# Designs tried in a protein design run: designed miniproteins, single chains, continued (2). Part 99

Each design is a single chain, and the fold is of that chain. pLDDT is the mean over its residues in the fold that is shown.

## One batch from the design tools (miniprotein)

Design m7437
Fold by ESMFold2-Fast:
Structure m7437 (fold): chain A 78 residues (1-78)
Amino acid sequence: MSELAQREAEYVKELAIKLGIPEKVAEEIAKKVKEMLEKSPEPLDLADVAKKAAESLGLPKVGEKIEKAIREDIAARL
């Protein structure tokens, strides 16, 4: 579980950096994503978690951008 949460948080960080979000901000969002995933006993939608993580840091517009990018990336892999 912790390893999967780490991998998903790292994916969110990498994607945020590719979207032009500063590395420090991307890392803070990724840390929050990892915490949220580790606290949940149920599987969570990664895109929704990333959006909520950014919102919790006062960055709702950044959260919307990351959510959209995650959903588009996942859809492209189907």
Scores: mean pLDDT 80

Design m7438
Fold by ESMFold2-Fast:
Order: C-alpha cells, then structure tokens, then sequence
Structure m7438 (fold): chain A 61 residues (1-61)
C-alpha cells in the first residue's frame, strides 16, 4: 500500500543517513524505490503523494 511504501522508504532514508551514506546516494536510492512503486502500481496520484512525502522528509533532514 501507499502507507507501507512510505514508511519503508522513510525508514530506509533514516537508516542510510545514520550510517553515513552520502546524501546523493540516499536520494538516488529513494527515487529508485519510488520508480519501482510507480511501475508496480501504475497509480500516478499515489506516486505523487509518495514523492511529496519523501521530498518533505529530505527537506527536514
């Protein structure tokens, strides 16, 4: 679901940042997960909400 995908991606971002992974690599991995979600669901509205949530999370880091 959208909520499960959101929670998983945000948790992975937090883990990678805590591990000292470079921010560009963290962003790349997040975008790959979002692209996979779009491909699997074919739901543009849910993908847009996921992009917005992930983008906001990055702005708060």
Amino acid sequence: SLEEAKEAILAEIDRLVAEGVPMDEVERRALQRIAAFERETRDAAATDELLAAVGEHFRRL
Scores: mean pLDDT 86

Design m7439
Fold by ESMFold2-Fast:
Structure m7439 (fold): chain A 87 residues (1-87)
Amino acid sequence: TSDRQVRIGLSTQLGAQGLTNQGNNDPNRGVDLYSQGSDMASRSSDNVDRVASSSSPDDSDRLMRVRQRLLQVQQQSDSNRQSLLNS
C-alpha cells in the first residue's frame, strides 16, 4: 500500500508536466484503443519500472519479450544519437 502511494505520486508528477503542455492524455488514449501494441509502448513509459520491480518468475517470459523490445529501441535510439554526435 505504501509503495502504491509513492508510485502514484511519481505518476502524478509526470502527469503534471504533461498537463502543462496539454493534449498528452486524450490523443494517446485514442491511439491506444486501436493499437494494443501502441498501448503497450505508451504504458511502457510509465510501467517499465513497475513491471521490472514486481513480477512473478512465470510472468518473466511475457515480461522479458516486452522488456527486450524496449531495450532494443533504447539501444538503437542511443546508437543513432551517438552516431549523429560522432558524425
Scores: mean pLDDT 50

Design m7440
Fold by ESMFold2-Fast:
Structure m7440 (fold): chain A 90 residues (1-90)
Amino acid sequence: MSVIEKAYDAYNRMMLALEQAREQGLSDEERRKIVKEIVKEYSIDTQKVLLDILDDSIALGKRENLPEEEIADLQIMRDAVKEVIEELKK
């Protein structure tokens, strides 16, 4: 599986996890923790590609006027990926 295919796999897993967590009424902090654990399963190269995908998805979502809650989920995912990348730097 290519790095980009792994990044989209991670994206889909995070989206599903956040949707399920929202349906269960979990807090933003709990949802952020769930997403960070998923992100940590992937290599740093995959995480960097995933960050680019999320930045593009947020920009597109804002342009297409996606619901605020969906943009918020994308932002939670983006911030989680960025934090994991920063934590892995020496």
Scores: mean pLDDT 83

Design m7441
Fold by ESMFold2-Fast:
Structure m7441 (fold): chain A 81 residues (1-81)
Amino acid sequence: SLEEIRARLDTIARIAVKELVEGSTKESLVELLVDYVREKNLDKEAFLELLREEIASVEERNPEAAKKGREALEVLEKKLK
């Protein structure tokens, strides 16, 4: 179910956002996430939704990191089409 997928992907989304906060480039992060989603045949819509939620949760404490996350999300959405 979507809820079961969200529970698993929540940790991955949190790690991805932390990587952005701690100085990882958006390009390297996007490439890793695209490869992971494709290799594991994950539900891209569920993954993207969860990633959006994690970005939103970070915006209160670090709006600059949230902006980087949104930019990475935009690239990721295009690559997963």
Scores: mean pLDDT 68

Design m7442
Fold by ESMFold2-Fast:
Structure m7442 (fold): chain A 71 residues (1-71)
Amino acid sequence: MAREEFEKLLKKMEELAGEVTPELIRNAVSYVLSRAKKAGDVEGAKEIIEYARELGLPDDFIEELEKYAKS
């Protein structure tokens, strides 16, 4: 599931960098969304976008994710 993929990636990034920054979170979300879109996983793409909203990411970033998922 896209949320699980995101959480696994985030943990690996925290292990390597020693911290989780807003930039790392945005990059992890974008990566998981890109993977879901390439796989044709519409449900996974929706799941990661919903999770990004729950994380409180900026509205402009969420809008970019939605446009990317629909294109």
Scores: mean pLDDT 76

Design m7443
Fold by ESMFold2-Fast:
Structure m7443 (fold): chain A 88 residues (1-88)
Amino acid sequence: GPIAEILAASPEEVRARAAAADAAGALALTLALGVAAFELGVLRALERRDPSALDEEDRARLEHAEALVEALEAAVAALRARGLAPPG
């Protein structure tokens, strides 16, 4: 579904989706931001508590999650400025 596709997307793909977004696309990006931000928060909490608990795959996931959340935050902010995304 659209949320799962966004969560697997690159920052470039997120930007392209945001540029082409209608109201439904903007909602999907906003919901994906919520999911991505939660997952990033979990990984950051684990890193702060015990950095040695993160393997190379976990670190790659953390780096991807950070880039994805940054791209989604920028995309959703731009969509809100256009009146397409719901207020937080």
Scores: mean pLDDT 84

Design m7444
Fold by ESMFold2-Fast:
Structure m7444 (fold): chain A 102 residues (1-102)
Amino acid sequence: HMAVSTLETEEEGADGIRVRLVTRETEAKELLSLELEIELPDGVTIVARAERVERDGRPAYAASVVVRRDGEVVFESPEVYADSMEEAAGIAFGRAAELVAA
C-alpha cells in the first residue's frame, strides 16, 4: 500500500529572505523529491531540486537549480545524476548556496 505525502515547511529569514522546503515521500519514508526555494530581495528566486527519476529502466536521482528574476527563468543548471537522494540534494543545495553567496 503506497501513498505519497507532500510536506512543506517555510521560514522567513533576515533581510527579506524566504526559504521553503517541499518534500515528497512514500508511506514507507522513501524520498521521491526535495525542493528548496529561496526567495531573495529584488524578485530573485532560486529553486534547487533533487528528484528520483527513471533512467534506462533504473532509479536515478536528478539534481538541478533554476534561477528566476521577476518570474522569468534567467539561469538553469545542467541536470546532474547521482546514485542517492542525499547526494543529489547535496549537489543541488550546494549550488543554490553558491548562487546566494555570489
Scores: mean pLDDT 76

Design m7445
Fold by ESMFold2-Fast:
Structure m7445 (fold): chain A 80 residues (1-80)
Amino acid sequence: SNAEKAAAALALLQRPGSAEDRLRRLLVELGGFATTLEEALAVLPGLIASLGDAGQPLVDAMLADPHPLLRAAARAAREL
């Protein structure tokens, strides 16, 4: 379900690692693929948005992240 997928993605976001590593873990969990960070940032917002209301806790956690990369991805997802 979208709720289970969102919860799994949120757990992966909270694991230690660089912002890029954490963003790439989210991409894979949500069923995406990208070879570059630029591709990942283009694809990830749509995958987050596809979760609908179930994705709101993930979006909120990403907006609260200290790294601007994760905040930018969350803002892009909200605009979709």
Scores: mean pLDDT 83

Design m7446
Fold by ESMFold2-Fast:
Structure m7446 (fold): chain A 67 residues (1-67)
Amino acid sequence: SAAEAARKAAEAMAKAKSRAEALSAGHGVIDAGQEDREAALEAAKEALKNAKTEEGREASIEVIKKL
């Protein structure tokens, strides 16, 4: 469902953000954080594309904005 896709994208973004912050703080490696960020962005874009409800669409947009 669209809501499920949006939730999945939000979860992926949260994980990617936390992981990117941990990698940046511990290793200072930008390219590793970029891969996580790209994966989260792809998930959020797919959720937005498949969103049929206003709530699902807004959730996906917020995830993309936070990346």
Scores: mean pLDDT 64

Design m7447
Fold by ESMFold2-Fast:
Structure m7447 (fold): chain A 66 residues (1-66)
Amino acid sequence: ASEEERRNVRSLLETIVEIDERAYGKEYSEEEIERAVEEALERTRDEDPMVRTFAAVAEAMNILEK
């Protein structure tokens, strides 16, 4: 994944995480967020470019859930 793709996925995930924190009090560390982004980008590397960012964000959210 390119740095631009990584940045876009991270920005969207951080927005969702902030909403979850405010609504449900669930917090994630910066390290957990970055790990989830990297793993999600690897798992979705072969996804269609038009949906890749969304697919990676969804996968990252699944990775953050324990």
Scores: mean pLDDT 74

Design m7448
Fold by ESMFold2-Fast:
Structure m7448 (fold): chain A 74 residues (1-74)
Amino acid sequence: DDDARIQRRLDGLRQRYSTLLNPNGSGPLPPEDASDAEILQHTNDAASQGLLTQAIVDRAVEAVRRFLESSLAG
């Protein structure tokens, strides 16, 4: 089940970032036109600075989801 496989990978990513989340943080979101690579770089930078928010993680998870789905689609 490719959907279940993707979901497990994304859940693992969320768990890794959850230990770095600032629940009261207000770090800036990546630009709406940012590439998947730029979103992931922004997310890693925010995590290293203690500015990681759930909204930033959600953007990163969707970027990884798109990559995994495109890889499985051909």
Scores: mean pLDDT 77

Design m7449
Fold by ESMFold2-Fast:
Structure m7449 (fold): chain A 88 residues (1-88)
Amino acid sequence: GIEEKVKELEKLLEEAQELVRKALKTEDVEERKKLLEEAEAKLDEAEALLKELKDKLSKEEYLELEERLGVVELLLAVARDVLKREEK
């Protein structure tokens, strides 16, 4: 049902955020790359699920989930920028 898909989306966002946090604490460049790739995969799944839910959610619920997705995407982008600077 819709509620189960919303919970799945929230779990994907939480897992992606934890992977980004773990990557930022990791000094090993290769492990950091792997964690950020896993975070991106989770965010791609979350984005696809949010698009599927767009017509089934209230405008308010959709905006809250879209904002949360955007925050995690921004955290991932910052973490990738940090990683790229360390490779140079």
Scores: mean pLDDT 84

Design m7450
Fold by ESMFold2-Fast:
Structure m7450 (fold): chain A 65 residues (1-65)
Amino acid sequence: MLGDPVFVVRVPPGTDLDALIERLKKEVPGLKEVRRHPTRPDAIVVVLDRDTNVREALEKIRALL
């Protein structure tokens, strides 16, 4: 079945991932989950609500990077 949209987002080396995750949770409407990538230390996994405008949410995430 089609689940919620999931994106892997690469972050610059040396990024404070905890601070970035908290900022994304605060600033991005329709963000269902953000977590560290299990095998990539410089990446995060973003899960959006299926009813969210994916383009708008991704644009906001890019602006915060």
Scores: mean pLDDT 77

Design m7451
Fold by ESMFold2-Fast:
Structure m7451 (fold): chain A 91 residues (1-91)
Amino acid sequence: LEEIIRELEELAEEARDDPLVHDNVLYAKEAVEKAKEYLEKGDLKGAIVYLRRAAGALENAALATTDEELRERLEELKERILKEKEEIEKK
């Protein structure tokens, strides 16, 4: 999750000039940070909820952007978040 948070910080900075994309990426970062906090406390269900919210925010960001490369990166990060959620669900 730390790597995903770092990449979301980088994407938020790159999307600074697109408020709707920027706000959704920033929301996704906050949601992943919350998921990490829940994982550290052993609350797997809480972590799953916040990872799902992060994925939803990245979907909204991808739909909002007209930049093809940015959309692909947003979709890739969403898939990585969903994979992390699946790994937690297996525990």
Scores: mean pLDDT 84

Design m7452
Fold by ESMFold2-Fast:
Structure m7452 (fold): chain A 65 residues (1-65)
Amino acid sequence: KEELIEKLRETVDKMSELAKKARELYRQAKAAGNDPELVEQYKKAHEEIKKLAAEYTKLRDELLS
């Protein structure tokens, strides 16, 4: 169970880092008049967050079983 707790913490840390990056990319895209390259990077960050959120849910459910 220690390994699951560590994986959960790592997943949360990765999500937090990506959320900060996505927020910064959103600000930059807005300031640049919706630069397509920045918008694409923002979308990729959002997709990665969704993937990590699904993994977090799976790990949490496994830990609580």
Scores: mean pLDDT 81

Design m7453
Fold by ESMFold2-Fast:
Structure m7453 (fold): chain A 108 residues (1-108)
Amino acid sequence: MPSAAAEAANRAALVATFARLMGWSAAQVDALLAAARMTPFEMSLLVGVIELVAALNSFTDEQFRDWLATVQRLPPAVVDRFLAYRNKLIEEIKNSDLESLRKILEKQ
């Protein structure tokens, strides 16, 4: 398990990443996480999802395509579907989180 300092750093990274994804301030995200009374476990799952989304965005489309085709040896049709799905997954996560956070904010 990480130290208290590492946990604080991970929370700060989560808040910064989520704020960037949602176009919100870090203070707004932190307030919403507090209002949601999110457990450390639930926060770790959210961090995991955000990190996956960030990792998917760390590659260019060419690098991601090459990795899927060369390393994973997927057919071209499947590779194209993964590239299309990447953007849709990011959009669905943003939209789902925004709706959920908006409802929590309105109730506070």
Scores: mean pLDDT 58

Design m7454
Fold by ESMFold2-Fast:
Structure m7454 (fold): chain A 78 residues (1-78)
Amino acid sequence: SFVEEARRLLETAKRSVEELIKEAEKLDPNKQALLLGIAEGMLRMVLSLIENYAPEDTAEVQEIKAELERLIEEIRAL
């Protein structure tokens, strides 16, 4: 189902973002900003895909979108 695929994308994006943030901590400020920008871009891309291709705006789809938006805000706060 679309929800299962969206959850899989969210989980993959979360893992990738966690790794990017962890790697950013080891780098100088300019490289940190670059990696955090990549992490934000990745989450925004996933959010856009879900918004554009979701066949129905179910509670489950809304929950996935809300989690992506929360993660974007967390990265922007770093």
Scores: mean pLDDT 83

Design m7455
Fold by ESMFold2-Fast:
Structure m7455 (fold): chain A 98 residues (1-98)
Amino acid sequence: MYSGKGEAEAEIEEEDGVTTLRVTARVKVPALSASRVTVGIEITPPDGGPTLVGFAEVDVPVTSEETEVTVEVRIATPTREAAEAAARGEVHVSLAPE
C-alpha cells in the first residue's frame, strides 16, 4: 500500500432524504507504476465518529514521468449530520497498485 500524496474535495449531495458525499481526489502516480491502481479514500470526522471509506479503481498510463489522475468516489452516509462532520474532517488518500 502506498501512502500517496493526494488532494481531495468533498461535496455533500442530498436528494429525497438520502445524503451522499461526492469525493473528488487528484492523486500523483509514480513513473513506471502499475497500469491500474486502487484509490482509497478515508474520511475521519474530527469528533471521533466512524471513518467513512470509499474505493475506486483507475487506469493509469504507464509513462516515464509522474502522472496525475482524478477519481470520483461517492460514499453514502447514514445521516446528514454524519456527512457534515465528514466534510469537515481529514481526508486521507491512499494508492495500491494492482
Scores: mean pLDDT 68

Design m7456
Fold by ESMFold2-Fast:
Structure m7456 (fold): chain A 106 residues (1-106)
Amino acid sequence: DEFLKEVEELRRKLGEEDLEVPVTSEEELEKMKLSVKASEIVEKLRELLPGKLKKALEIAVKNLSEAIKAGDLEKAREGVKLLEKALELAEKGEPVEEVEKLLLKA
């Protein structure tokens, strides 16, 4: 049913596919939230960015994924912020070179 699908979609978006399996730490919850945020930003960037920037984006995604897996939450948070700023510039139609600078920093 539509209501149950919407609830499951929201849980999936938050990284909580099973509410009966609680996240044992705030750190794990933050990792899940960062992963969800990063995924949404990356999908939008892949749609907006020209092919020449796709390699820079994939490197940034790999670095962010590795930081999250390593539990380096400071680096992961900085990576997400840089991706958010890159998306903001891309949506505004700013020069490709400025977007690339942010992706290379991530």
Scores: mean pLDDT 71

Design m7457
Fold by ESMFold2-Fast:
Structure m7457 (fold): chain A 70 residues (1-70)
Amino acid sequence: SLLDEARRLFDEVVKALDAGDIDRAVKLLQELFELLSKLDMTNPAARILYHEALHMRQSIQQQTGIVIDV
């Protein structure tokens, strides 16, 4: 499902950040936001994941100065 794909992408962003691969994390996070735009936001799991992704975008911007377009 699209939600399972979004969860996998979120995990890959976390792994990229843990590895210090900022370029990969930014690319994967952009792909995650594109996928999240297609999810049913009446699902609480989708809303939680979206807010976690927003927090991650803010964290990357604060640490690196990189602005991530949605």
Scores: mean pLDDT 84

Design m7458
Fold by ESMFold2-Fast:
Structure m7458 (fold): chain A 87 residues (1-87)
Amino acid sequence: MEVTVTELEDLEVTVAGKTYAATRAVLTTRRDTATGAEEIRLVAEAADGNTVELVLRRDGDGSWRLEGVVRDAAGNVVASFREEGVG
């Protein structure tokens, strides 16, 4: 398994029609070299104290799932979404 971690600054993430300005984010990519399966995880801290987590999982056959969740400073889920497809 291959793991890459990248730190990002000053990005915007839109979840459920609301845009979050993130001061800091961490992008983690995990890849299974035997199957081609991949997980991309973004955890972003917004300037308003919310945390945005996005997870994209992709199988070697091209099927994928994208999940997003926004939590407030107390850890409560305030927005979420889930999508899946092929390609």
Scores: mean pLDDT 78

Design m7459
Fold by ESMFold2-Fast:
Structure m7459 (fold): chain A 99 residues (1-99)
Amino acid sequence: MKPITLTDPITGETFTANSVAEGRQLALDAAFKYMDKNGDGKISYEEFREFILSVAPNASEEDIEAAFKLLDKDGDGVISYDELLAYYSEVFGLELKKR
């Protein structure tokens, strides 16, 4: 119900979807496409970088790293399926419990 807002820690810019529905659709589609790339349910930094550059070709390496760190809660350089699910649950204001 709330709009998705990300603050870039490097540039200080905020990235906001026009609507929460649009943001959720984009996030889910992107995650599924990247999880399906290897079929292992994980997103490497390289895969994430390629995605960002495909939708924003002028994005800087610093912007990409900042976005990746927002998703990579453990800072291990890999985004797991569980981390993606937790992030999307938080993004659209829904906690993933068991239902």
Scores: mean pLDDT 58

Design m7460
Fold by ESMFold2-Fast:
Structure m7460 (fold): chain A 106 residues (1-106)
Amino acid sequence: MDDIKEYSDGFEKGVREATELIKTKGLDAAGEAFADAAVRLAVDPEPSPYEQGYVDGMGMVLAIEMPPSRRSELLRETAERAEAAGARPEWVERLREASKKLEELA
C-alpha cells in the first residue's frame, strides 16, 4: 500500500516542521501553520495521503505541547476559517466537536 508510505512521509514532515516552529517561533506560529495546512486539506477536493499525514503530524505535536484550552481555541478558529473557505461541512463539524471536548477538559 503506497498510501501508507505517503501518509507516513507527510506525518514525519508535519512532526518535524511543527517541532521546529515551536523551537524557533513559538506555539502560536506552529498553531497558525497547522490551521493553514488543515484549511488547505479541508478545501482540497482530492486530498492526498501525504497531505492528511502532514496535518495529523502537526496536530500530534500540538496535542503534546499545547494546553487543552489553547488547542480548543485553535480548533475553533481553524473550523471557522475552513467554513469561510468553503470546506466540507462534516470536516468543519468534526473540528468543532473536538474543540468542545477539549474545552470540557480544560
Scores: mean pLDDT 84

Design m7461
Fold by ESMFold2-Fast:
Structure m7461 (fold): chain A 76 residues (1-76)
Amino acid sequence: MSLEESEKLMKERLGDKYKYLLEILGVDSIRMDDNFFELGGDSGSIKKLGKKLGKKLKVEDLYKDPTIRGLLDLIS
């Protein structure tokens, strides 16, 4: 019943995607409710992430839900 346990399992399942986010943002940890821009993310970070994943990502799409969760939904 812990939200933290679910987040840990998702981190394990999404290991490569989580690792890419850590590398792109230059941080050691992230949380689902963290704001991508507050973590140091910008339009360049979004473009680099999209390139790594082979997807076209726009900063504009992230403005709707500027959280790590919102970003993961865009890259799913």
Scores: mean pLDDT 73

Design m7462
Fold by ESMFold2-Fast:
Structure m7462 (fold): chain A 86 residues (1-86)
Amino acid sequence: SAAAAEEEKKKLEQQVEIVKLLYEITTKILNGELSEEEVIERAREILKISGRDDKKDAEEMAKALIDNAQEALDSLQPLLEEAEKL
């Protein structure tokens, strides 16, 4: 149905936005531009795009991004390139 097609398009647009935000946050972490509290706030914004707003999930995501920033950036770069094609 047309409604199902519009819902899939919105999901793809949300995935593109999430990848772009993760790439931006990870880059800023590596440059020393964000505090731990700011990373948690940015992680919370990403979760809200997916319809989630759980503080524990945001804190866990923020910690993972801080602890593994270079690895996260390396994994996000090909996803960002794919997202730009959508």
Scores: mean pLDDT 80

Design m7463
Fold by ESMFold2-Fast:
Structure m7463 (fold): chain A 74 residues (1-74)
Amino acid sequence: SKLAEIRQELLELARYGQEVLARLTDEAAKARVQQLMARTSTEVSIAIANGDYARARAILEEARAELEAIEAEE
């Protein structure tokens, strides 16, 4: 199921976000990660509600890239 795959990817992204938060020492960077995770969860939920699984996947890919960029800046 595309829905089950997207939910699994969202859970994996949440785990990665928690790992990044555990490594960060800068409070502004932590806030950026927390805001990104909250925004991503909301936007993925909206995309799923609209049946737009391609959009949900794009949101997850963009969020992962943004998390990797935040981690690389520290």
Scores: mean pLDDT 86

Design m7464
Fold by ESMFold2-Fast:
Structure m7464 (fold): chain A 80 residues (1-80)
Amino acid sequence: AAAAGAFRKALEALKNGDLRESTIYATAASIILVGEIIEGREDVARPALEHLSRGIKAMDEGNLDEAIKHFEEAARAAEA
């Protein structure tokens, strides 16, 4: 799925310490998930968006390990 792919790229960037690239891919994933809600796939998109929100908060707080964990959960939810 496109959203899951974007989350995996965000994870790779985050593991490499590239916060700018990670933010770009996380934003792309958010846009894709909003599109999935509009298409009636809210049951899949909503859990992924919740994990995305928690991951972004962890990045803002400088907690990269927590951000990685939440982005991994977001990718899994987006593949359901």
Scores: mean pLDDT 79

Design m7465
Fold by ESMFold2-Fast:
Structure m7465 (fold): chain A 90 residues (1-90)
Amino acid sequence: TKEEVIKLIEEFKKEAIALIKAGDKDGFLALVEKTKERLRELEEDEELLESLETMLDRFAAAVEAGYDPQLVIEELERFVERAIEYIKNL
């Protein structure tokens, strides 16, 4: 359901920010993969699923490359806000 996808994205944001602040790159990458697997189980819209997975992969690449944690957190917060708004309007 939309509510389950929104909840998963909100939970991802909370856990992801904590891991980024802790400098736990391995934990962040594991969380991205776990979140992608759960999205594939919950979301039937293939275009939405591909869009969400692509953004998660981009955040994983940024964290692995050592981008500024504050900038990654700010972009992640903007992404989550936009994604939730988009899903609510489907």
Scores: mean pLDDT 84

Design m7466
Fold by ESMFold2-Fast:
Structure m7466 (fold): chain A 106 residues (1-106)
Amino acid sequence: SEKKREAMRRVLEAMAAGAEVGAREGSLEAGLEAARERVTELMDKLVKEGVLTEEEAEEIVEKAVEDLRRMVTEEGFSLAEVARILRLLAEGDFEAARAVVEEARA
């Protein structure tokens, strides 16, 4: 679905904005909280517009916050690197996103 693809693009942008807050504040917790707030606001709008169910929206919020946490804590990316990767994925620039991942792991 085109509407669901656009919704996921906006989720990636919201997650990136959260990671940017975390990077600026030097706090993973601040980044995760900012991402949760932004993704929740987006999900509320998409449920109201009939793009997603309330259940799907709740699952997306929890997955987005957990994915952001895992990128930092399990995959070892900095919040600044996570923000760059998520922004590039939201733009559909998968080659540039891959280059950031490879550079971060070097």
Scores: mean pLDDT 89

Design m7467
Fold by ESMFold2-Fast:
Structure m7467 (fold): chain A 59 residues (1-59)
Amino acid sequence: SADEAANRGGAAGAAAGGGGQKAGDSPYILGTEAAMNGWDVATAAARGAAGGLAASPPS
């Protein structure tokens, strides 16, 4: 749910930090080659955190 996603995103956002979500860039392109370095998990976590932090309760 959006409420749970927002709560999880908030905690993940704190873990990912501003650097993580800001440096996330385009996980589509970078994730392809960087996935081998685990970059995909970092960018996915940052994106999830950004979505969760920005997610509004009514969504």
Scores: mean pLDDT 50

Design m7468
Fold by ESMFold2-Fast:
Structure m7468 (fold): chain A 53 residues (1-53)
Amino acid sequence: IDDLIKKYNVPEEKRDEFKKIYQKYKNAIYGGFWGSDEAKKAEKEFEDFLKSL
């Protein structure tokens, strides 16, 4: 996760939010929720967050 924070230049004020969104994304995608609404929402939240940087 620290490598991703550096890769996307996540500001300090957004790092806690990034960690929460990334954990939600990982849990939805790698937790066996492929193709579910939860996985799609988590993926969109992660993408939208990255676009906001």
Scores: mean pLDDT 71

Design m7469
Fold by ESMFold2-Fast:
Structure m7469 (fold): chain A 102 residues (1-102)
Amino acid sequence: MKRLEEVLERLKRLLEEHKRTGKVYPLEYLDLFLELEGVLRELGKEDPELRERLEEADKKDMKERLEVITEELIRRYPEYAEVIREIRDILIKAMEEVEKLH
């Protein structure tokens, strides 16, 4: 769990920088979210319900996977809920732009 908190703190600091400077780095948010997903998958090895939710999301598009990840993170770390939701919205918008390239 400490690793999840460390990644969430990095996301929070990146979002604070974004709000202060107007600079946004969607790929950095994506990289950190993928790190959080990796940690949740490790937790899923001991949590069958979490594992099932993640596996079902993997059968859907990336947007659905992102929403499952954000819901689980908010449930575990409600103090980061606003940060998680804002970053999710940034990532969804960035993913929609990237999808136009494929």
Scores: mean pLDDT 75

Design m7470
Fold by ESMFold2-Fast:
Structure m7470 (fold): chain A 107 residues (1-107)
Amino acid sequence: EELEKERQRVKAELERLKAEIKANPYFSPELQEELLRVIDELLKAVDSKDPETQIKLAKEALERFRKILEEHLPKLSDEEQQAMIDLGLRLERVANRIIEIAKKELE
């Protein structure tokens, strides 16, 4: 039950991030679509039944974000770069929380 509450908090944070990405004027429609795919992968990770799959999907979502960042950073203004960096830190914290939930299920 405590782990389920943690999952619900993670899902709520991901839904907030999804709304913020859609509302962010620094993200082009194409970049928004790519970032929303990362959010959807993290939502899939937290909804997974298998802790090993949760860890794998969370890590794959972060790898997708790193590739987006590497591809887009050279094309972005300073303000857009800062928005991407700030988003990346929040995504890393959420993914790490999913991994922590999965590890607690294995305990």
Scores: mean pLDDT 84

